# Designs tried in a protein design run: designed miniproteins, single chains, continued (5). Part 107

Each design is a single chain, and the fold is of that chain. pLDDT is the mean over its residues in the fold that is shown.

## One batch from the design tools (miniprotein)

Design m19962
Fold by ESMFold2-Fast:
Structure m19962 (fold): chain A 72 residues (1-72)
Amino acid sequence: MSVDQITQAVTDAGIRLLDDGHSLDDVKQAIKTVAQHYVVSGRLSEEQAKQVKDEAIKAAEDKKKKLEEEKK
């Protein structure tokens, strides 16, 4: 798996958790846990994991804002 593929997979997983009704805080924790798992397994460096977390968390925050607007 490339870093870009991992970023996409983590982002997609976070968005699905939001669609399933998980809180943004729970989704952020899940993203951090998954990224750390990739570091421990040697698939990502710490810097790459930070990039993956930052991108996935931003996408989750943007998606959560959209979901809240759709409930109005």
Scores: mean pLDDT 80

Design m19963
Fold by ESMFold2-Fast:
Structure m19963 (fold): chain A 90 residues (1-90)
Amino acid sequence: MEVKIEITEARIIKEPERTLQAPNEPPVKVTEEIFLAKTNTGGIVMARVNVKAEGYPQMVIDAISVVGAPEELKEQVIEKVKAAIEKHVA
């Protein structure tokens, strides 16, 4: 695991505010962002970030997935992207 992992491209996509509505219950507003990153390993990483539901604590990183990276590098790619999310998403 001596490969230097670099993020080559990154963007944050703000998802439209959505409302969760159950029968006979008040609507709950949810906001979230998608962090998309490409790495020098050819992998693409997607993370669901800054998830906030009305009445619940905010989650900076809710879910993270990686596709297209070599299996032996997936863990390093995930950790690199987590660090980037913490810096850019707060």
Scores: mean pLDDT 72

Design m19964
Fold by ESMFold2-Fast:
Structure m19964 (fold): chain A 67 residues (1-67)
Amino acid sequence: MLERVREEARETLERAKSLGAEEQRELAVEWAKRSAELRSRGEDPELSELYDATAQELARLAQEKEK
């Protein structure tokens, strides 16, 4: 499971580099929701951390794009 999500995160981040700031923010919100959902259920801290890290990186890309 974790390995598959890590691959999905890598593909999403690579794809996001070619997207606009608005689309990057939408992706960040989506991944943040996944992290929050796992956290609220008290499940899979490693997976939750991966979702959160991915969301943070997507948010950073959006912020850099707006400069």
Scores: mean pLDDT 81

Design m19965
Fold by ESMFold2-Fast:
Structure m19965 (fold): chain A 74 residues (1-74)
Amino acid sequence: SRRERALAAVREKARELVEKGIITPEQADTLVGLAEGALDAYERGEPVTIEGSGSPVAQAAAELVRLAVEEYRR
């Protein structure tokens, strides 16, 4: 499904961010959950707000949410 493909891409990107030392494995799990929530909102036709600012974790969150929506649209 589109959702499964999008979440697979998000999980792979989260692993890369952990390998690069940008986020922890625990943060990666949390951010994948946020991306799932963003896809739920997108599927319902609700606005998806991406406001990553300042911290590496906030930037990672924005990147993963963006990736999820873009992959879902393909």
Scores: mean pLDDT 80

Design m19966
Fold by ESMFold2-Fast:
Structure m19966 (fold): chain A 65 residues (1-65)
Amino acid sequence: MQQQIQQSIDQARKKLDQAVKDGVLSQDDADRLLGTLEQTQQDKGKPLSQQSIDAAIQGVALNEK
């Protein structure tokens, strides 16, 4: 379980790094979103799904203040 959780966080980090490199997110947005995803994972006690990671990245990129 812990290994799967860590793998899901590592995948989220990798996708966020790629989004920053592609200019979709700023580094600050990526850091904040990673923190939110880690908190969501801790609150639910389950690994993050690939779909939820992708949706979160798109949500930040498309729904600016």
Scores: mean pLDDT 76

Design m19968
Fold by ESMFold2-Fast:
Structure m19968 (fold): chain A 98 residues (1-98)
Amino acid sequence: EELEKLLERLEKSRRDARLIALQIMVPSVPAIALWAARQGKLDIARENLESARQALEDAKKFLEELPEDHPDYQLLKRNIAEGERLIAEAEREIKRLE
């Protein structure tokens, strides 16, 4: 009984922590990639673009597992859309500098 409650609490805590991490990474990492591209720092821009794409894929998979009535569903969905926009801008800036 107590172990089952602790495992459920731990699982919820892990999901909440992952959601927070994705909410931070999905907008932030693409923004860093775009900033680096605009500064002509191609190596940093490319590295962060790879990380941004991974964070976006992880966030999309997480969103598929998240109930639509979850308080953060719409926020994560919005952050995914913003992340996709910033990735596209970073890709255009990198291509311009090639």
Scores: mean pLDDT 83

Design m19969
Fold by ESMFold2-Fast:
Structure m19969 (fold): chain A 89 residues (1-89)
Amino acid sequence: MEILELLRKALDALRAGNIDEAEKYIQEAWKVLEQADLPDEVKLLAISAISYLENALEAKRAGDTERANVYIEKAEESLKDLEEVLKKL
């Protein structure tokens, strides 16, 4: 699924410290969501993952490594939940 791959790329970019690349993938994920004919459960989980990634991005830009790591972990968990729901559909 395109959105899942974009969110994974954003997470990987954040972990690597590639802030601009992470922002690009987050923006592309929002565009996919806006155009997507996806079940509500999938949309809600994707929105949660994007929100955590955006918070991690903000924390990285602020130099708050502890806050960034917390949101990165939350984003990873939301992506796992999204993968599990997609397997059940």
Scores: mean pLDDT 83

Design m19970
Fold by ESMFold2-Fast:
Structure m19970 (fold): chain A 86 residues (1-86)
Amino acid sequence: DKQATLQALEQFEQQVGELRRAIQALLAGDTDSARAAADQALALAEQYLQQILQSPVLTQDEKDALQRLLDALRAQYAAAVAAADA
């Protein structure tokens, strides 16, 4: 329970980092590899967030903050895609 939640949180943080790196690569012009990496990181971050949301280890405020973080990164990715395709 607690250990599984902490592992999911660690994996979520790692995927958030991968998504940020992929967004930077996309803006630098590596569009194909960067898009694939961003899509994978976003999907994995969503998976780990769902696991975290089912756990009693974190408060609702903490869960809401993680959801807002992922929502912000999703918006940044969409903006980076639009900029790369311009």
Scores: mean pLDDT 85

Design m19971
Fold by ESMFold2-Fast:
Structure m19971 (fold): chain A 103 residues (1-103)
Amino acid sequence: MITMSPASVEAEVGEKVTFNVTASEDVNGQVDWYKQYPGEEPVLLIKNGSTLAPGVDSRISGSGSGTNFSLTIENLKEEDKARYFAKDHSQSPPVYSQGTLLK
């Protein structure tokens, strides 16, 4: 099980936002981060805790180990306002967090 809280956060353009996820057991770094706009398919941002996906803005970074992982967005833009969620693929089938809506 992976938990992400709160369900929504508010931030202004130019701010730094950090999302946190906690796993119930060690995931061996196998946490991917996604961004989703309403009605659209999820976009991969970070692979395996910290590897930036191709084409993703360098303002976005991932960090963490063991059971605690974070996604950070620096110098926030209006386009960053979306739902963010994590995928634990250390398990089969993979487990998804409920996510956090950035407003």
Scores: mean pLDDT 84

Design m19972
Fold by ESMFold2-Fast:
Structure m19972 (fold): chain A 85 residues (1-85)
Amino acid sequence: EEFERIRKLVSEFSKALDAGDLDKARQAVDELSKILEELGYTEDAKAVRGIGDKAIAAMEAGDRSLAASYTTAIHLLVVALEVER
């Protein structure tokens, strides 16, 4: 049930950012990246971590629109993995 947990972590990341809980958002993206790496999606894990860090930085800067764009990028990456792999 790997992709169920992945979907839950993407949801937790999105909700944490929307709530302004940057620590919880960091925890969610760290766990998401770790699971992807454990599954052998090493490049995707690295991409998710990098995009997640940028989303958190955007929220710290007060740029909710930019943070939402990065969150969408993570969601699309995960959807692609779930459909194609």
Scores: mean pLDDT 83

Design m19973
Fold by ESMFold2-Fast:
Structure m19973 (fold): chain A 54 residues (1-54)
Amino acid sequence: MTPEQARERIVKALVEAGVSPEEARRVADGLLSDIPQPTDEDIENTVRAVVGRR
């Protein structure tokens, strides 16, 4: 997927998991700086890491 599509996918997945849109955008920007074209697995792992953090 394109970087823009990846950003939208990450934001949507995080918001669906209960993360605020502002935090979701921050997380998406961070992930895309490390992995410009993340896979669905990368996105799922990121969501799990964020919502599982203490």
Scores: mean pLDDT 76

Design m19974
Fold by ESMFold2-Fast:
Structure m19974 (fold): chain A 87 residues (1-87)
Amino acid sequence: MEALREAAERALREAEEALRNLDEVAAEAEAAGMSLEELAEGLERQAEALRRAAEVARELGDEEAAEAAERAARLAREAARRLRERA
């Protein structure tokens, strides 16, 4: 379960950083030709994938990976919500 733990921890760090620097993330997306709505949709899909990964981790007994993935999913959804409010 090494890859799942690493992916969950990386996703958690990325989600935390994105939420702290939401203005910069939005500006970078717009500079790349991506709408804030498209970025928010991507974050919602990422959150759903992370939620499913957390369920798999729990079934396999990896509570640390499950917790990290669930936390990352919540932060990704919060970032998506804030981006939509700004669109």
Scores: mean pLDDT 77

Design m19975
Fold by ESMFold2-Fast:
Structure m19975 (fold): chain A 60 residues (1-60)
Amino acid sequence: GLDELVRRLREAGVTRAEIYSEPGSDAAAARGVTEDGKEIEFVAADSPEQEARLRAALAA
């Protein structure tokens, strides 16, 4: 879920994560910034594919 993905962003060195919802959407988006200023965004879909993509982005 969203809380687990936000926690993983923080564990990967993201210094701040912001959560926002889009009007008329069932999806919430989270955006994080790493210590080196790299911006990382994900959508809070309960999907193994989205988690895998997030993990890959955080590892790069």
Scores: mean pLDDT 58

Design m19976
Fold by ESMFold2-Fast:
Structure m19976 (fold): chain A 76 residues (1-76)
Amino acid sequence: MTQKQLAEARLALALMYRGIGNSLKSQGKNEEAIESYEKAAKLLEEIIADPSTPEEIKEEARKELEEVKEKIEELK
C-alpha cells in the first residue's frame, strides 16, 4: 500500500464516521452523533499531523475537519 493509498483509506474511514454521525443526528440521537463526529475529527487531525500525508489529502482533511467541528458545535 502506498502512503497516498493509506492516507486515502484513513480519510475514507473519517468520512464513514461523519456519515454515521449524520445518520444518528437524523434520528435525534445527538449525543451519539457528537461521539461519531469526534471520532471523525480525531482521525482527520491525525491525517493532518502526519508529515507523510500528501498535501492534497491534508487539504481535503482540513476542509472535512472544519465541517465536522461545525456539526459538533451545532449539536452541543
Scores: mean pLDDT 84

Design m19977
Fold by ESMFold2-Fast:
Structure m19977 (fold): chain A 74 residues (1-74)
Amino acid sequence: ENDALKYMELGEKYYKEGKYKEALEYYMKALEIDPNNPEVVENFGKFLEELEKEKPDDKEIKEAKKKLMKILDK
């Protein structure tokens, strides 16, 4: 019933397949559906950390991190 968790699982699946853009999109959708879900927030954070190691200057990753940090602050 929690669609946010389903989108998070899709994001993880795409990341494992090397489809980083699709993974980011699904993680973003999960966060949009349930921004206060600790499981979504934690897994998205870990994903962004790993993705940043591969693409450290990516603007989309930086913007996603800013969005996540705002949710964690409030």
Scores: mean pLDDT 75

Design m19978
Fold by ESMFold2-Fast:
Structure m19978 (fold): chain A 109 residues (1-109)
Amino acid sequence: ESLALVAKGMAERDIKQAEDNLKFAEEMSKIARELDEEVAKLFQEAADNYKKLRDLMKEILKLIEEDPEKGIEFARQKGPEIRSLGSKANTLLKEAIDRVKKLLEERKA
């Protein structure tokens, strides 16, 4: 079914995006620990939320592959949680980046 193929492709894209953001946030958290503990914490909290999002999307993908109708319905039911996790992770990542930019500007000024 065409709908199942579209749902699978969307889940695969969202997993990749969450994994890319997770890797970035984890690496920045490690580096930031030497610069500012609060910045490191914000990157780590962003990473934790991207990890939850990735894991949930992987569960959705697996279910779509095993039973497309059940997988699509599960994805629909988890829509609010997916949006909440993504929004929270993106907000934390932005706050961490903005704080880093401020610290870098203070060092130049």
Scores: mean pLDDT 86

Design m19979
Fold by ESMFold2-Fast:
Structure m19979 (fold): chain A 83 residues (1-83)
Amino acid sequence: SIPMTEEEKKTLLFTAYALRAIGELIDGYIQAKKNGDVSYIEKGYEEALKILEDAYNKGYITKEQYERFKKDLEKAKEWLLKE
């Protein structure tokens, strides 16, 4: 097997947590549309924030990455609420 470098591990962990967070927000949107209830978007957003905060607290992402993704999740939530 090919061993991963520490840089590769950090990149993969950041990518994995970002995808998980985005996935929760998207799932919230899908559930909102299926059920006619926009509260599912807020639930997806709250779960996305928890995943992002967990990654930051574990040191898997930098403070700059955390703040940027938090803002991007806020903007995505606002956009999805209008759709």
Scores: mean pLDDT 85

Design m19980
Fold by ESMFold2-Fast:
Structure m19980 (fold): chain A 61 residues (1-61)
Amino acid sequence: SGIEEGIKEAERLLEEGDATGAGTVAGLARKSALEQGDEEAAKRAEEINRRAAELGGAYTA
């Protein structure tokens, strides 16, 4: 329910070029998915968060 809607919203924000919004929404969806034991939804949200970081030019050492 809320997790799936969060993932869809994050994907929409990513397509619109909103890296910050996509990352924030995907991060929240991942946390909720992990709390509910939905590992597959958590992986989907994590992938969107990663793509949002790449879009925003964020780098990790």
Scores: mean pLDDT 79

Design m19981
Fold by ESMFold2-Fast:
Structure m19981 (fold): chain A 99 residues (1-99)
Amino acid sequence: DAAEAGKLAVEAAKRAVELAEEAVRLARAGQVEEAKKALLEAEAALGLAEIHLGIAKIMLEKGITDEEEAKAALAEAEAALDEARAALAEAEAALKERL
């Protein structure tokens, strides 16, 4: 179901934000190795979110889902992925300042 795939994309994107925020905190505390690990986990979570969003788009294109519910879930997922990308960019910048 495209709506279900969209919800999974939102959950993965939110996890990416949490991990990116942790990477920022660790980098500012001087824990560079721990910050690198948190950033890698954030990148993996964003990748998972992109996969789920891709699945939702394919399901909508093939017409095997409720179009209105699928479009709403896709819009929410795309917004969540944009927030996750912004959070990762901030984490990368914070880590570079410590290198």
Scores: mean pLDDT 84

Design m19982
Fold by ESMFold2-Fast:
Structure m19982 (fold): chain A 79 residues (1-79)
Amino acid sequence: SKAKEILKKIDELRAEAARYRSQGTPEARQKALELEVEATFLSMQLALDLIEQARKEGKDPLKLAEEFVKDPSKLEEYL
């Protein structure tokens, strides 16, 4: 699904950020931060769509959003 593709991209961005952080230079740290910001933005966009679905199912959208932001892999329960 499109949502699963986005989740995969988030994981790839975070893995890349970790590799940049391990290089130990200020430039690599900056690149890692940029990748983390992009991953967070994608996570938030995906979470909003799934929160609306959860709301229709009678679940607490705010609690679910907090979980998805902390661990986007939990989105797999909805994919």
Scores: mean pLDDT 78

Design m19983
Fold by ESMFold2-Fast:
Structure m19983 (fold): chain A 72 residues (1-72)
Amino acid sequence: SLEPSPEERERYKAGARELLDEAERIVKQTGKLTSRAASLITAALIMAAASGDEEFVKEVKERVDRILKEAE
């Protein structure tokens, strides 16, 4: 099984948070889901999945839903 080490898990989580912070900033500034914001969201979801932390994946998905609602 490709299960990340504790150190890798924390890096993936940190990476996902950083990508979502940038996506939120773009959406807040533009009022739109730009191609860049969409790419950052996709990358954040991949990083969250790679962390192997199911609760964190849920938190990331909930945060993505809030970002998408703000862009509507």
Scores: mean pLDDT 87

Design m19984
Fold by ESMFold2-Fast:
Structure m19984 (fold): chain A 68 residues (1-68)
Amino acid sequence: SREELERKLEAYQELALLYAFQGKDEEAKKYAEKAREIAKQLGIDPNDPNGPFAKKLRPREELLKILE
């Protein structure tokens, strides 16, 4: 569903930020690309301020569970 894809988009965005802050550039890039792919699938501009964007930085374990 659209709602499920929006949750995955937010989770990938949060993972990309988490790995970027840890200096893990390859992981950060990987998850950022996954987020952009989902945004494109949904027809969402990732820079749209009304779009589904990360509101919190959740723990990695919680984010991975959402992406299952």
Scores: mean pLDDT 73

Design m19986
Fold by ESMFold2-Fast:
Structure m19986 (fold): chain A 102 residues (1-102)
Amino acid sequence: SAEDYYKLGEEAFKKKDYSTAIAFYTQAIRLDPNYAKAYFNLGKAYLYSGRLEEAKEYFEKALELDPNFEEAKRYLEFVEELLREDPNISIEELRKKIEEFE
């Protein structure tokens, strides 16, 4: 099910295996294109991978599907700020900013 792939994605993300998390969340979305939480977590996996443009796209999609998704809005604003101020941010510096943001 879409939820089963979503849970596998969460397990991979917790292990910091962001490429595997991306693959599982992508499968969840393929089975349920309206799965706002899967789009949000796909955005987070791209963010933690330093792929800011893809992170932005998926946070936007999560918010389109659920306009009251406060976490998606907060992460979208955060990524938009990063893209505006430091689009070439190092992964180490990005991790520090994520920790300060969360």
Scores: mean pLDDT 89

Design m19987
Fold by ESMFold2-Fast:
Structure m19987 (fold): chain A 77 residues (1-77)
Amino acid sequence: KKYEEYKKKAEEAFKKAVEALAAGDYEAAIENLKKAEEYLKEALREAAPLIGEEEAKRYIEALEKQAAAQIAAIKAA
């Protein structure tokens, strides 16, 4: 199941982002957040046949907005 695979990869990327943030490596934190965003977008694309293409698109747009806000917050810290 590709959805579970991408979700797991997103979780691993988030973990690396948190570790980088704790170490004060903001560039690595941002890089790993971008990786997590891409994996979550792939997971949502895999879910599109179940939840509908329009709903998957709306979730992806919401995810992109949220990821941009998180990256901006890290840059401001």
Scores: mean pLDDT 80

Design m19988
Fold by ESMFold2-Fast:
Structure m19988 (fold): chain A 64 residues (1-64)
Amino acid sequence: DAAADVARARRLLEERLELLGKDPKKSAKVASEIAAIYRSLLSDRDAARQVFDAMLEMARRELA
């Protein structure tokens, strides 16, 4: 279930953000790494892209 995998990825990203602090550049890099893993494991590029785009949006909001 792609939706469940995206939800799990989002949870992992939130946990990583807490660990790294709220640095938008580090957050985007971590999101990119997790998205790449999900592309490989799920063979679902759309689900991986959604996670990456959500993290980029968070980074943009903090930089603005």
Scores: mean pLDDT 61

Design m19989
Fold by ESMFold2-Fast:
Structure m19989 (fold): chain A 101 residues (1-101)
Amino acid sequence: SEFAKAGAEAGKEGSETAGEVAERGGDASRRSGGAVAAIGGGISALLGAKKSGSEEAIKYAEKALDYAKKAALAAVRGDAKEAKEYAEKAAEYSEKAAEAA
């Protein structure tokens, strides 16, 4: 559970950063930075879940990474509202992955 919690925390932080960058309406460079943070967080959540050995945690972490990728794509397109909504879902599933481990 500790490894899944560490990964989920990184996933939440990355997704929250992506949402904040999207809200500020930054230029393409800032949006790309938020996208990288979201994906990096999602990968960390998945690695933590896999290390925990919990199938349920892995499923939630996979959803977190999927939403992080969607947030990143929306951010790059300049869809601030959509990027924030997907980032919030990525953070939510990262937390569920930690709880399931």
Scores: mean pLDDT 70

Design m19992
Fold by ESMFold2-Fast:
Structure m19992 (fold): chain A 83 residues (1-83)
Amino acid sequence: MKEADEELNKATVELIRASDAGDVEKAREAGQRLVEAAPKASNETRGVAIIALAVTAIYGSPEIAKVARETLDAVSKLTPPTP
């Protein structure tokens, strides 16, 4: 799962950078990559990505927050809930 963890971390960083820049298109691209990598990643790496998405959904601009919420919803449907 090393490759999936690496890809998920990269997608999470790209999402944070896009959010900081206000780049909705790059945030959406990073979100899609994050959704694809999440089911294959470790629970620990997935947890970090979920926290980053939640923070972005709360503190991002309205459009960035929408992308983060949609990505978080998609991730939660593809991976089992962690208690």
Scores: mean pLDDT 78

Design m19993
Fold by ESMFold2-Fast:
Structure m19993 (fold): chain A 73 residues (1-73)
Amino acid sequence: AIEKIEEAKKEVEKNKEASPEELAKLLREMAQRYRDDPIAATALDEAARLAEEGASAEEIAKMLEKGRQSLLK
């Protein structure tokens, strides 16, 4: 779960100039790839929803980092 969320965060940061729709699509594609990891998939689906609601790449990256840290306890 942690490594998948870190990879998603890197992809969001790499695509900070992308539209919210493009970021949401990227995150949903990663969530589908990681469906056998429900923790990672759920976090990525939630990130995609925030992107669709207009959250910036920086805000999404911070949310993913909080999720990652939560998994570390």
Scores: mean pLDDT 77

Design m19994
Fold by ESMFold2-Fast:
Structure m19994 (fold): chain A 74 residues (1-74)
Amino acid sequence: SREEVLERLEELARRALEAGTRFSLQGNEKTAEQLVSLAREAKELRDKLERGEISATQARERLRELEAELDRLE
């Protein structure tokens, strides 16, 4: 559902920011920057979905890609 996608995007952004902070504290600045960028993309996608600028189907497809990217970076 649209509500599930919105919730998952918010959770993804939260997880990515948390991971970014951890990597930054470890001195891994490149990975931290990538995680912050991922969090920003997740938030932007959530805002677009909330405003009706994209469909839930389009958002779900991009969410899947962003979740895979987070898994690769962690």
Scores: mean pLDDT 87

Design m19995
Fold by ESMFold2-Fast:
Structure m19995 (fold): chain A 106 residues (1-106)
Amino acid sequence: MEEILKEIEKLLEELKKAIKDGDVDKALKLADKAIDLIEKGAKIAVKNKDIEALKKILEQIKKLKELLMELLKKAETLEQILHAIGLILRLIGLEFDLEREIKKLE
């Protein structure tokens, strides 16, 4: 879990730099990798009933959503816009599911 959380944090920092540099395609690719790791980490945390890990993953979801909203402002093509929106919606669904799981475990 700790390794997954560190890799997510690293990907989010790389994503932030790609957004700042205006490299939208690289940013979307980094966001795809980050959400896949977030989903993997979430599944492990749910299986292990690890409330602390679930809360840390929720924090990363919120950070990634903010970065994707920033990325949307720099997206120039309809394909880029739709990709970013799709990722935001996927994160919203995951956030809702994880908040429910935390409530069940508390």
Scores: mean pLDDT 87

Design m19996
Fold by ESMFold2-Fast:
Formats: sequence, structure tokens, C-alpha cells
Structure m19996 (fold): chain A 73 residues (1-73)
Amino acid sequence: SEELKKKLEEALKEEKEKAKKLQEEAERLRKKAEEIEKTGSPEEAEKLRREAERLQAKAQNYEDHAKMIEEKL
């Protein structure tokens, strides 16, 4: 149905946008960790790297959901 297709296309766009934002935030945290490691606490840098890994995993889940939606279109 046209309504179902529209809802799937909207969901696909949302999942892809969420993945992109999480990937960008993960990269930002990795860069911040590198700067903190040079001028601050190694423990704080490690905390930021772990958070970046967590965000990267979430991004992958959204990408996987997007692929499942694409298969239905």
C-alpha cells in the first residue's frame, strides 16, 4: 500500500539520520579523547573512547534496521 510504503520510507530516513548523527558524535569523542590524552587525564580519555565505541555500536544497530526496511521496499 502507498501508506505503508510512505511510513517505511520515513522510518528508513530516520534510522539513517540517527546512525549518521551517532557516527559523527563517536568521531567527535575520539578526537576529544586524543586531545585530552595530550593535555589532561588518560582516564578521562579512555572514558571518552569507551563512550565512542558505545555510540558506534548503536549506529550499527540503526544501519542494520535501515537495511531491513530497505528489503521491505
Scores: mean pLDDT 86

